# Designed miniproteins, single chains, part 61

Each design is a single chain, and the fold is of that chain. pLDDT is the mean over its residues in the fold that is shown.

## One batch from the design tools (miniprotein)

Design m2116
Fold by ESMFold2-Fast:
Structure m2116 (fold): chain A 95 residues (1-95)
Amino acid sequence: LSKIFEVPKLPKEEQVPALKELIDDPNFIVRINAIEYALKYIKDLEILKEVGKYVGSLDLTPEELFAVRLVMLSPEIDEEKRKAFLEGFEEGKKE
């Protein structure tokens, strides 16, 4: 959880690997918080799209998919960030 606050301070090339590590956490709450934090605080739309692709490629449970969709509906998240993440998510699901 504390590690996630350091991600926006990392070089651009290290942010995606760090977020993937947090999203791979076996704790569901850590995973969802990592996705929510990325959408709120990461400015780079390419990073958000890559994170979305990774999440979309995962074999998500119905509960995890619901939680991800709920985060994307948050009014605190910028529309452009939500679009970038969603585009990545749909690409990850297809191939």
Scores: mean pLDDT 76

Design m2117
Fold by ESMFold2-Fast:
Formats: C-alpha cells, sequence, structure tokens
Structure m2117 (fold): chain A 83 residues (1-83)
C-alpha cells in the first residue's frame, strides 16, 4: 500500500541524513504519490536519492531507498490502474 511504502522510504531517509534538502525532496514524493502521478514519483524519488547522497548516506542506505522507491512506484501504478 502507498502509506506503507511512504513510511519505509521516510525511515530509510532519516537514517541517511535528515537535512532540509532531503525533507523538501521527500515532501515532493509524498505530493506526487497523493496525486497518483507515477512519473512525478519517479522524478521526485531521483531528487530524494541525490539529496541523500549529498547528505552522506551509506551505499546500504541508498540501496534501501532505491528499493522503497521502487515499491512506492509500484503501489502508485497499482492504485492508478484501479481508477
Amino acid sequence: MIGEALSALARAARRGGWTPEVLEALSRVIEAAGRLDVEGVRKAGEELLRALEEAGASEETLKEIREAHEELVRAVEEQRRRL
């Protein structure tokens, strides 16, 4: 579900570095997911990954973020297909 995927992404982001840039990127992911905008979620997720790399997130944390982001994309696509 979208809520579970967002929660997983937020927890992983916190471990990578809770900077203003990370928070801004995360808010864009949440907004895109709420609009069921699949391409928006992909773009905002890429911005989040870059913000976390700048914050000094480990390779392990970045892998967790990529996995959580892919789960979120799938959850948004699934919800959109039901419309």
Scores: mean pLDDT 81

Design m2118
Fold by ESMFold2-Fast:
Structure m2118 (fold): chain A 107 residues (1-107)
Amino acid sequence: SDIEEFLLALVEKSKETKDKGERLAGLLVGAILGLLDEKEIEELVKLINEMETENVIDVLNSIKDFLKENNLKIPEEGKKQLEYIKKNLKDEKVKKVIDEILKELGE
């Protein structure tokens, strides 16, 4: 679908960015789609743990809203990657937003 092609392009473009927020958005979309390798998962965990909580939550909510508006559901591999990421996060507020994403979109 055009939306899936857009999301894949976002993930790929984020590999070239020097902006931490853009890289976070691309890695989060990649995790949600179940597409990250082990190194990318570790990069995402590090970024979330190093960035300001409110900025991480804003990116997560923006992705959640986009997925909801486009009637997109998280595939099984995406659920597995998000659960693994959540287990390795330090901030309980960020974990709560990931739990909300899994509950609302992970059917």
Scores: mean pLDDT 85

Design m2119
Fold by ESMFold2-Fast:
Structure m2119 (fold): chain A 95 residues (1-95)
Amino acid sequence: MTKEEKKQELLDEVDKIVKEHPEKADELIKGLERGIEVAKEYPPVYIAANTGKLLPDAHILARSLLRGASLLSSSVKETVELLQAAIEKIKEKKS
């Protein structure tokens, strides 16, 4: 899977979630911003297995996106980049 394919897969999931749950955009942004701080500290495999422990108060859809980004990622840097792309896509659709 290419870097562009990974990004597109995550952004397609973001698009679907925001279309189905537009009222959750602010909660998703907050959850994913906390997810980026987590992604800086832990390897992707650990995040994917522990999203509920790492983001206990985040919306379930934000945890799902964090898990998805972590499963697609091969590094801490790639996880952070994917989560940043997801946040920007949500902000774009919110506006």
Scores: mean pLDDT 82

Design m2120
Fold by ESMFold2-Fast:
Structure m2120 (fold): chain A 61 residues (1-61)
Amino acid sequence: SKEELIEQLKELAKKKRTAPKSELFPINAQINHLLQQLIDLGMSEEELRELQKEMDKIIAG
């Protein structure tokens, strides 16, 4: 479901916050894969941008 994918993305954002630089590429690849699944489920570009902003805040803070 959309909710499960969003939860997984937020968990990946938390993981990315503490990850060494060598792990960033595969984490970003997984994030992009899940974002594509959300697009396929009908999530709008605006909703995706807001989700990306929220994930960026998790990564930064």
Scores: mean pLDDT 83

Design m2121
Fold by ESMFold2-Fast:
Structure m2121 (fold): chain A 86 residues (1-86)
Amino acid sequence: NKDEITKYVLEAIKKGLPKKDVLTAIAKLLEEKGNDVLAEVARQVAEKASTFSDEEIARIAGSLAAEGGISAEEVKKKLEELLKKY
């Protein structure tokens, strides 16, 4: 669910997770699913993350994760794990 992933990403950013770290996490999840092309796109967006708004990053992450077959629950779990380190 793209909209659910977008919501979880936006909430994580608002809690202080850096936009670059969000996209790097999505890239790693995509690589684990064997979606290397989408993972590379996520990494390229991560390098330019500061040029996008929080809402833009959330939509991009949601779209890439949904296209790559990552569930909203997988994204939520990964972002919550990262937030524990902040």
Scores: mean pLDDT 86

Design m2122
Fold by ESMFold2-Fast:
Structure m2122 (fold): chain A 74 residues (1-74)
Amino acid sequence: SAASVQQFAAQVFGLTLSPAAARLLLEYSGGDPLATGRLLRRLREAGLTSVSEAQAREILAAEGPPLPPAPPVT
């Protein structure tokens, strides 16, 4: 869920996502934690600590199409 993406961003990357930004990341990643982690790392590399929908959309546009889904970690 978007709330899970917000918690993951806060706990692992120290990022505060708006609910709209979290939904956008969830849609782009298809719920894949690995893809979500890569996008959140990119947001941190951009120097962001609080992410709006507009900022998330800008970074997602720069990343290009979503990566193929990764197999689950055993």
Scores: mean pLDDT 72

Design m2123
Fold by ESMFold2-Fast:
Structure m2123 (fold): chain A 84 residues (1-84)
Amino acid sequence: MDELARRAEEALEGARRGDEEASRRLAEVVAETARRLGLSFGLSEEQAEAIAQQLVETYERTGSLEEGDRVAVQQLGAAVQALL
C-alpha cells in the first residue's frame, strides 16, 4: 500500500533530478500498471500497449511523470467511457 506509493515517488524524484535509472524503472512500472488496468477495463492489448508507450515517451521527453500520468489517465478514462 504505502510502499508502492513511496517507491513511485522515490523513482519520480530521482528521474526529475536526471537519474535515468530511476526514470526507466518508473516508466516500466507505469507501463505495466496502465497495460493491466486497460485490459481489466476491456481494452485490447494493442490499445493498452499504445497508451503505455505514449506514457513512457512523455516521461522521457519531459522528465515528469505527473504530466504524462494526467494525459494518460484522461485518455484511458475516455477510452473506457467509450466502451460503456
Scores: mean pLDDT 67

Design m2124
Fold by ESMFold2-Fast:
Structure m2124 (fold): chain A 82 residues (1-82)
Amino acid sequence: SAEAEKALKLMEEAGEYMSKGDREKAQELLLEAAEYARKAGVEEAAELLERAAKLVPVIKTDEDQVELRELLVKARELLSKA
């Protein structure tokens, strides 16, 4: 769906801002992606993206980075099927 495609694009943009160290912008984009995932009818992806957004500003450990990656991978898989 167009909403699922928009969510995936916002996730990609969030990743770019994370690589640049702009965690605030990355968090905002992940929350926007969650709203589009919900509009696409993929509630599980929306919940995963909201959890990822909450984790972004508080990442301190390699374990936190692994958790973030796993949340984003699962959200992307769910949205790619929508």
Scores: mean pLDDT 89

Design m2125
Fold by ESMFold2-Fast:
Structure m2125 (fold): chain A 78 residues (1-78)
Amino acid sequence: SEIQKLVDEFAKVAEEAAKKSSEPSANALLVGKDSALRHPSVAATSALGGARIAEKEGLKEYAEKLRKLAEQLRQAEA
């Protein structure tokens, strides 16, 4: 499934971003990707939330990757 491939990529990006952050709120990235893996229908919203967390924590490259994945997930669900 295209959605499953995008969810797997979101999980990978979220885990990498969480490892680079020193902020406690980085744990929300892991919660978001776990939710997406269990419920692909929320993956686009979870990825967008993850992008906002990454941006807040100064992880610009990961925020951009997560926003791109959120848009791709939204398009795949349509």
Scores: mean pLDDT 76

Design m2126
Fold by ESMFold2-Fast:
Structure m2126 (fold): chain A 97 residues (1-97)
Amino acid sequence: SIQDRIARYRAIAAQNPDNWNIYVRLGMYYAAAGRYDDAIAAFQRAAAIHPDNQDVAIAIDGARLIAAGRIRDGIATFQQSTNPIIVNGARRIGAMV
């Protein structure tokens, strides 16, 4: 389940606190679970570790759009990323709506 993936990646993030990619994965799983505030917080942690990463900025913008009810715009925003974690995460969200 998506909740099992969230629990697993929370544990991985705790063991690897400076690995920004883990926070991106965790953020996309939170977004797929409809937990957009948690998703934004995870992406902001990734941005703190890697501040000039455009894919993380795209993920924050996409999650904010979905949180505002703009689901189609948020998914389209995630799809502008070249990061496979974000693109594959957007596909999961699209499959659930």
Scores: mean pLDDT 84

Design m2127
Fold by ESMFold2-Fast:
Structure m2127 (fold): chain A 99 residues (1-99)
Amino acid sequence: SNYSQMYQQTQQAINLVQTGISSDVSTAQQYGNQAIVQIGRASQLARQVGDSRTYQLLLQAGQYVSQGMTNPDNMRTYLQNAQRLLSQASNDISRSISQ
């Protein structure tokens, strides 16, 4: 289902962001770029199913990842903020799958 695909893409983004948080800056930038791709795919699906709340959470998470990649000195903080938003989105998606 679209929600199952959104869940998988959001979980992949969470894993990439978590790996980035524990990595050096260069490695974190590579994982951040990959996370943006997964967030983009999940947000597109959220738009298609009309889930505005999940879409907004994913969009905000993507913005934090992008800010982290352009601010290496504060990258960990931005990625941690993105991870919290992605976790909230994952919970909302999971709830929709369970209905």
Scores: mean pLDDT 88

Design m2128
Fold by ESMFold2-Fast:
Structure m2128 (fold): chain A 75 residues (1-75)
Amino acid sequence: EVGAALALINIGILNIYRKNHPDLSPEEKAQIDKEIELYNKIAEEIEARVPPARTLEEIQASADLYNELLKKEKE
């Protein structure tokens, strides 16, 4: 599922960054953890609302939902 995959990719990047930067301040670590939690929520919402994308139209709809949920959650 494309939207959920985008969220999971971002979670992976944030986890790698945190692991490679152990000297991050507590505030920076908290911000990274907050962003990981945000992407987890987006992935869960997409998985609940959208079946696995198989066509270009379904892929686009999934990507559009990812962008909308990301915008809404950051409000």
Scores: mean pLDDT 72

Design m2129
Fold by ESMFold2-Fast:
Structure m2129 (fold): chain A 71 residues (1-71)
Amino acid sequence: AAALREQANLQLIKAANALAAGDTATAAAHIAEAEALYRQAGLTATITASVATAPRSGAELPVVSADVRAA
């Protein structure tokens, strides 16, 4: 369970990096993989992707968050 959750978190980080690079297709694939990993762990996850401004650069940065609950 813990290993699946950690892998899902890594996929969310990869999705955020892909969004920062402008690669929405790669980001969508990583989000889907994260959702599948959470489901395998017996968890329900709501994943939200948004854009936030970086505090030091003023550039828009993608933010990916997950609300994870026991199913």
Scores: mean pLDDT 67

Design m2130
Fold by ESMFold2-Fast:
Structure m2130 (fold): chain A 70 residues (1-70)
Amino acid sequence: SLQQAQQLKQEADQYEEEARKSKDPKERRKLLEKASQKYDQASELASQLGLQKESQEYVNRSTAAAIRSS
């Protein structure tokens, strides 16, 4: 449902915020990987619901988090 996609996005946002606050590079990487995974899940669900704009936004955020975790 739309609510499930929004919940996954909020979980991903939370991981990104925790990563931003962390000074440990290993912890930041782990949190950004979790954020990327949650954005991917939100994107997949949004895509299944026909929400193309939201799905694309989540894919973009997942990619950004994955790059920052590298």
Scores: mean pLDDT 86

Design m2131
Fold by ESMFold2-Fast:
Structure m2131 (fold): chain A 65 residues (1-65)
Amino acid sequence: SVDEMKEQMRELIDQAVANGLSRDEMIALLQQKLQELRRENPGMSRDELFEVARFAIDYLDEQVS
């Protein structure tokens, strides 16, 4: 589900922050994860993809701003 994908993005960001990754490195990881989710979920709509991507960017911004 979209909520499960958002949770995976949150966990990925939390780990990246804990490991001292830069913002650019975190963005690269999020892009890779989004591509993986899209491949594994070919029925995913554009709106669902944008919702997950927007959530991830907003959460990242809160953690590193």
Scores: mean pLDDT 83

Design m2132
Fold by ESMFold2-Fast:
Structure m2132 (fold): chain A 85 residues (1-85)
Amino acid sequence: MTVEELVELVSKTIEESIEKNLSTKEMGEKLIEALKEALKSITDEKARELALKVIEVVKEAIKNNLSPSELAKKVSKTIIDFLNK
């Protein structure tokens, strides 16, 4: 899995979760599950680093009871900041 494929996986999971009116916890757990599964097959170091970083951001958002939109915003910012380094 490439960085681009990982970004697409994250975006699709967020979009589907919003369309289904999932809670922050449900959306976050779905994202963490998808990313953990992806990590089993990721060989690219940069893609692995991004996946782990997104998992941590999602866990923090759940812990802090952020809204689904705030979770999506934080994840998007994390991806953008990572790609600009």
Scores: mean pLDDT 84

Design m2133
Fold by ESMFold2-Fast:
Structure m2133 (fold): chain A 61 residues (1-61)
Amino acid sequence: SSQQRQIALERTKLQFRRLALETERALLIRQGAPEDRIRRVEEEIREVDRRIAELDAQLQK
């Protein structure tokens, strides 16, 4: 359905966002960034993961 296609596209966008955030997290760790900065990125990753899980639930028939 068109709804399933739109959900799949949104999921794909969130997956790319997650990869970008994981890359940022890895760079911050390598640079010895403050724990608070790393925590903020980890919180954003958790939010993206929650949204992906919600979309995955909608794609299950």
Scores: mean pLDDT 87

Design m2134
Fold by ESMFold2-Fast:
Structure m2134 (fold): chain A 109 residues (1-109)
Amino acid sequence: ITEEDIKKIKEALKIAAENPHIGVGVKGNILILASDGSKEGEEALKEAEKLLSSSEKVETTRVGRVLTAFIKDGEKIFSDPEVQELLKKAEEQGKKNPIAGKLVETGLK
């Protein structure tokens, strides 16, 4: 995985962390983003999907309001302090959105 791939992943996470209509979860090498179905959430999810799918090291699958990204060496990337800070911010924000949060929890099981 290249610095450019990591930058794209960080940009996608920043979109999620800055948008209250997006829920985020991670498990192993898997990143899950879910929108609450609002116009704002759907636009943010589309932008994040565009960034993530532009990397050869990320395999994305979109099902309705849920985006699943399998990231090669994802656990290593998710251990990066900057990435962890973005994930923590996105998780705190997503806890205030039960619709998006429930979709993320379902995807991680």
Scores: mean pLDDT 79

Design m2135
Fold by ESMFold2-Fast:
Structure m2135 (fold): chain A 69 residues (1-69)
Amino acid sequence: SSEIAQNEKSIKAVEDKVKKENSTKAEIEVIINGKPSTVYIQSDSVDQLLQQLATLRKALQQVAQQQAA
């Protein structure tokens, strides 16, 4: 399935942009079960935003693993 690769690419691009631009806002299009979903994240700090992005990445990876079970 390409959705895991697409989601990982999208999250990595946003993480890199957040770090480079010192941004506290992010909008990410992710694919869950073949359906596109837009996630909007706003935090008071870059560190908080990066933590939320890391949590999203883990959640998407875990959903993919559970679908295989």
Scores: mean pLDDT 77

Design m2136
Fold by ESMFold2-Fast:
Structure m2136 (fold): chain A 75 residues (1-75)
Amino acid sequence: MRSSAKERLQAILSLVGRPVSLAELNRLPPEEWPAFLVERAGLSEEVARRVVELLEDPDPSKWMEAAQLAVRHAR
């Protein structure tokens, strides 16, 4: 595996212009990541859940799909 799901989530937030520290992410359990994406990146709840699902997948192609969704829907 190239990265942890937390590192992938941090990269997505940086990509959409909402960078966060690993220390901030370390305070969040994975079940709270969709809500965090809604608040920080302005994603819809449905898109945020899909992005987290894709980032938890070990396949790097899924991480690229997550990045594309986040960039398209971030506000």
Scores: mean pLDDT 79

Design m2137
Fold by ESMFold2-Fast:
Structure m2137 (fold): chain A 69 residues (1-69)
Amino acid sequence: MNLEELIKALEAFLNGELTPEQRKRVLFAARLLLGDGREPDEMTDEEAKEVVERALKYLRQKIEEQKKS
């Protein structure tokens, strides 16, 4: 999965556009990106949203860093 596709998936998660299965997959990818050790099934909806928002911010920052060198 490239960074642009992952950003789109994270945005879809926050917009409530994903099925429950897709939400679990996106949350799994986001937690791995951030080094968050919590299992998806152990997270509340609020905690999952926070993880996804942090992953989205991190990826957007990395894209900006690549543009600058």
Scores: mean pLDDT 75

Design m2138
Fold by ESMFold2-Fast:
Parts: C-alpha cells; structure tokens; sequence
Structure m2138 (fold): chain A 84 residues (1-84)
C-alpha cells in the first residue's frame, strides 16, 4: 500500500502550546517532526497510524512531519508556524 501522511493543525502560532497530530495511511515505524534539520519530536505511529506530540514552537517557519513505514517508504506533511 502507498504511504500517505497528513498533519493537523496546518497552522500554529509561535509561543503557543500546540498539539500536533500526524496520521499515516499505514502503521509508520518512525515519525520525525523537524524544524529545518532540528528534530523536535520523534516516535512511532500507533495501531491506527496516529502520532501525537505537544510542543511550543519557538519561532515562525515550517515544521515538517516525515513518516517512514516498515518497508522503508517515506511521506511528509507540513505545519506552518505564524508569528504571534
């Protein structure tokens, strides 16, 4: 099956705690949330393909969630961080 990933919310605000939920179409072995090359969160998706993390973005920009499945396929989704 083709790996697809979505991330919610699509926008966040710098300085505010935000719960980021990534949903993969198949169980993901690894989901990594990055700002550029900085890893902010990492974990495996649950049995429903869901990975949830709560963080406070420190600056405006783009957060990228990248999922990797057990077959080595990857997919990415983005959250835009707005200035406060």
Amino acid sequence: SKLEVTTSPKTAVAGRPTTITSVSSVPAKKIVLKRGDEVLAEGAADENGVFTTTLTPTQPGTLTSTATDYDGNTASAKTKVLAP
Scores: mean pLDDT 84

Design m2139
Fold by ESMFold2-Fast:
Order: C-alpha cells, then sequence, then structure tokens
Structure m2139 (fold): chain A 65 residues (1-65)
C-alpha cells in the first residue's frame, strides 16, 4: 500500500529510526494521537497526498523536539 509506505518513510526520517512493520507503525500513530499531536498526523496525510516526504519529516522533527 502506497499510503502505508509513505507514512512509514516520513516517520522513519522524522524519528531517525527504522519502522519494521505495519503493526509498529500503528503503535507509533496511536502514541501520537494519545499525546494530542494531531499536527504530526496532518503532516503525514499531506505527504501521502503530495509525496513531499522530506518536507513532512522536517516539520514533524520540529514538533517532536
Amino acid sequence: DKDIKIAMEVLEKALDKEIKSEEELRKILQELIDKGLYDVISYILEAIENEKIDEAAEKIKEILK
């Protein structure tokens, strides 16, 4: 699934770590939601739409610092 691949790549670049499975991706997304980091979810969705992975990852890094 293209959307899952883009979401994984964005979060791998933002977190500077490998995401090894779709299950791990879901856990990370749930943690972001639980923390109220909806802006991070919005940037991932924007990257899925426009394929600007590096731009989304940089914005997410700024939020998570």
Scores: mean pLDDT 84

Design m2140
Fold by ESMFold2-Fast:
Order: structure tokens, then C-alpha cells, then sequence
Structure m2140 (fold): chain A 91 residues (1-91)
């Protein structure tokens, strides 16, 4: 069945905390990665554990690339999480 908005929010918050446990990034950047990670897990592209690893890598690299623009870093973390998950899931 379709997830409710409340279920999505809870799962994104849980994934965000998992990402923050692995990498030192701003909460907003981790949230961007977490949103994309949930999408990739729900689409069956990667497992939850794999999505967290891809999201952590994406978040860290995005913040390194845009350390003074956290909004841009968050968007880039989302797109890179999708890219890394798609590459991994098709291997």
C-alpha cells in the first residue's frame, strides 16, 4: 500500500539519524540524502543498509563540494544518493 505522509516523515527522520551516525554533515544535507535514500529503498533499487551507505557517501561529498551553501549541498546529496544507488542496484 501507499505510505502515509506521517510514515514517510518518520522513515526519513530515521534514515537521517543513521546517516548522521556515519558522517559529520549538516542535518539539512543528511535530510536531503535521506529523502532520496527512502525513494530508492521503496523503489526496490537497493536495500535499506545499502541506501544508508550510498546516502552517507553522497552527503559527505556534497558538503565538501558546497561547504558554504548547505541548500545546494542538500540538493546535490539527494541527486548523488539516487545516482550511486542506481549504479549499485544495477550491478
Amino acid sequence: GMKSAEEIKKEVDELKEEILSKVEVDSSVARGAALAALSMVDAGVVSREQAIEMAAKAALEAQKRYPNDLGRASIVASSETIRLSMEYGRS
Scores: mean pLDDT 86

Design m2141
Fold by ESMFold2-Fast:
Structure m2141 (fold): chain A 66 residues (1-66)
Amino acid sequence: ASRESALAAAAKTAGVSRETAERYGRRAADGHGEEGRQATEELAKAGGSSLDRANLATAVAAGGIL
């Protein structure tokens, strides 16, 4: 539930589908933990605000928990 909620929230904030948000989360995690976090920050910096960055980071973290 928390993973689904976090992914849905991140997707709405970024203006993408839930599947796209999950794909970004998985891609960020594909590297090392540190690389995954940096990838999320780079994606947010390229197209999002600080709020978008926080929401994407939450989705990435939630994806690893469930």
Scores: mean pLDDT 55

Design m2142
Fold by ESMFold2-Fast:
Parts: C-alpha cells; structure tokens; sequence
Structure m2142 (fold): chain A 95 residues (1-95)
C-alpha cells in the first residue's frame, strides 16, 4: 500500500541519516552495518511492491542519500564503498 511504501521509505531515510553520521564520525564498521539494514529493507520492498513502486522507492532513497552527501560534504567514493560493503555483507547473510 501507499502507507506501507512511505513507512518503509522513512525507515530507509532514517538509516541513511545514521549511516552518514557514522561516516562523518569515522566509524566505518557502524556505517557498513547501517548499509546492511538498508539493503535488508530494500530487499523487503522488492518482495512487497511492484517493480515500478520499488524503482520509485529506490530513486527517492538515492535522492535522499545524494542530498546527505552534498549537505555534509561526504566523499562520494567513500559513501559508495560503504554501500558496496554493506550490500556484499547483506548478500552473504542470505547464503
């Protein structure tokens, strides 16, 4: 539903905020764990929503991430590496 989609997006945005804070603090282990949680919620969204709704949610989450990187002057390569490590760790947890 629209309400479930907005609730899930708000949870992802909160985790993106926490991940950005962890990156700024130099706590990359914590940042990677927040990224794992983000990918778990994205996986839930992919199973729950239509392909179009999932793509919309993903784009809105990415826009929020880009705004955080710009606002806090976080290096994009570092941010991408944290997300990549989180995605890999989440994928390994499914095996």
Amino acid sequence: SAAEKEELLERIKELLDKMADAIKAGDYDAAIEYAVEIFALLHEAQETFSEDEFMELGLRAMQHAEALMKKYNIDRALYDEVLREGALKYQESLE
Scores: mean pLDDT 87

Design m2143
Fold by ESMFold2-Fast:
Structure m2143 (fold): chain A 96 residues (1-96)
Amino acid sequence: HMEEQVKEIEKLLNEAEKKGYRITLEYEADSVADDAPVTVRFVIEKDGERRSLTRTVTRAELAAAFDKAAPYGRGKGIAVFLLELGFTVEDLKALL
């Protein structure tokens, strides 16, 4: 269920921040066209160690994910955004 996945991701992100992980999202695109591929990189950093997980979406899909996340508060919004981009709870558990 999506609502349960959102809560689990939000909890994982909050626990990571408490453990001193720095979480960032990076974007890489070669074009501004709506159908252009965008590499989205979920990055975690702690004590000089950097790990990441990538997904490739179109620029239009990225924009749609932002629109869907926008009604939510910052923590919950990030969880919704990640799920819309195809990151899973299991992806984040494996990274943390």
Scores: mean pLDDT 82

Design m2144
Fold by ESMFold2-Fast:
Structure m2144 (fold): chain A 60 residues (1-60)
Amino acid sequence: SMPSVEISLSSPVADLEKLAKEDPALAKEQAELLVKMLETIGRGDSEIGKGLRALLEKLA
């Protein structure tokens, strides 16, 4: 098949994983802020919210 269309979705989880390799403390702070923002919007249990919480557990 020709799965040429895959994606250009901005991934905050991937960006924070990259940041965590350079500065895990800053990555943890950023992930906590994003989780709080998502919960405020009512999207704490979204795919992104779950990914961010998994990253936070890994950084704890």
Scores: mean pLDDT 71

Design m2145
Fold by ESMFold2-Fast:
Structure m2145 (fold): chain A 86 residues (1-86)
Amino acid sequence: KEEVEELKKKAEELKKQAEDIKQSTADGLVNAQAWIDRLRAAEPEAGKRMADFLERGAADFTARSQAEIDRLEKEAEELNKKVEEL
């Protein structure tokens, strides 16, 4: 039963890490959008180029964060399956 508790703890830690990444990504995107909007308003030509750069960076960051979230959630799911087998 000690192994069951260890696996449950590990699955819980992985789920928490996934939730923390989700929250950090969401907060970061809200802040990035506010800066993008400000840049577009301040200087149309230079601001648009900077906004486009930041939008691409935000998309790449989101894709990488989602891949890590998916990995952590999958590992937690596999650990939960092992708990059912023990």
Scores: mean pLDDT 79

Design m2146
Fold by ESMFold2-Fast:
Structure m2146 (fold): chain A 84 residues (1-84)
Amino acid sequence: SEKDYRLFLARVITMRETVKGKSLDEILKAVEKELGRELTPEERKAVEETYERMKKLEPDIAASLTAMEEAVFSLITPEVIERG
């Protein structure tokens, strides 16, 4: 669904920006900019939870997981999500 796609995108952007060393406030602004609108409470929570999870990981592990999620995201289309 469109909602699930946006939540997935928000998490991937959060992972990417966290491994770049950005603060949570900078990440929230980056996600809002890329989604083209203010975050919903659910999307904000997803960003915050993803940020905290990534910060608990060793930097190399965080970077590897981010690369894997970005690769998966590049294969996902709205049509694939609509079928699930």
Scores: mean pLDDT 79

Design m2147
Fold by ESMFold2-Fast:
Structure m2147 (fold): chain A 61 residues (1-61)
Amino acid sequence: VPSAEERLVAWAERLYAHLRATHSRETTLADLEALRDHALKQGQLALAALVDRQIAELRAE
């Protein structure tokens, strides 16, 4: 059974794919930056690290 942290990370990966398919790059970046800020404030370091990598990937394009 996946841990709560593993489920949260999997959810964030699915969210990223959905945002990339349905939203502009600018809107996706804003949403990811808000999610990263929230994750850091809640102490969700694995989620924050994943979102930070997604932001870096998106900015590299």
Scores: mean pLDDT 81

Design m2148
Fold by ESMFold2-Fast:
Structure m2148 (fold): chain A 91 residues (1-91)
Amino acid sequence: SEKAINILEGVIGALEHALEGVKDEHKDEILDNLIETLEEKVKEEKNKEAQEALKKLIEKAKEVKKKYENGKEALKAIIEEAKKLIEELKK
C-alpha cells in the first residue's frame, strides 16, 4: 500500500498549500474542483489500493461538502480524513 500512502500524502500536501489561499464562501467551487481532480486521478490510477483510497476520500469530500459551510473548515476536515486513511493503510 506504499502507492496508496504516497498518493494520499501528495493530496494532503496540495490541500494544505491551497488552505493558505482559500477564502470563506468559496466552499462549493473548491470542493467541486477537488472532487473532479480526485475522480480523474482514480481513472488514471492502476494500483487497486490507491484507487480505493482515492474513492474513499472522494466520498468523504462529498459528505464534508454537505456538512460544512466554510471552505477552510471543509478543507481541514478533508485533510483529516485523508490522514485517517493513511493510518488505516499503515496497519
Scores: mean pLDDT 80

Design m2149
Fold by ESMFold2-Fast:
Structure m2149 (fold): chain A 80 residues (1-80)
Amino acid sequence: MEKGKELVKAIREGNVDEAVKILKEMKPGDLVELPDGTLVEVGDSPASAVRALLRNMTDPKAKEAAREVLKKLGVEEPSY
């Protein structure tokens, strides 16, 4: 749970490198609490939690940080 909160904090602060570090320490089944209080389970890829954050964030700076995290993980954001 705490790693999920630190991930959201790092993305909201635009700290892409810290967010990537946290994601590498997470495992499948870990929970990420979104800013609206929704819980998202980290699936087979930590990128799934970052995609959920990107969909639920309203702050353009945080959305851009989430996109950069996905790029550093080698994951392309869905275009559809």
Scores: mean pLDDT 72

Design m2150
Fold by ESMFold2-Fast:
Structure m2150 (fold): chain A 85 residues (1-85)
Amino acid sequence: GIPIEELSESSQRALTRVIENVAREVGVDPEELRALKSLEEIAEYLDERAAASDDLEKRLLLEQAAAFVRMIEAIEKLEKKRKEK
């Protein structure tokens, strides 16, 4: 996984929006998400919270948030690959 501190400014902004949206809509503690060290750890945490949820809407929001975090990581990997050209 890519460490959060190594993310581009745009990826960091996108991640912050995901964390704040999940915190407000689902009631996840945003500080727990911010304490995680990589995008993969955040995605895994969100997937575990989704699996533990009995609320279908909350589960879908958590699954979508995890997928979006993985998309940020994929974009960041592509951006690093482009810069090596």
Scores: mean pLDDT 80

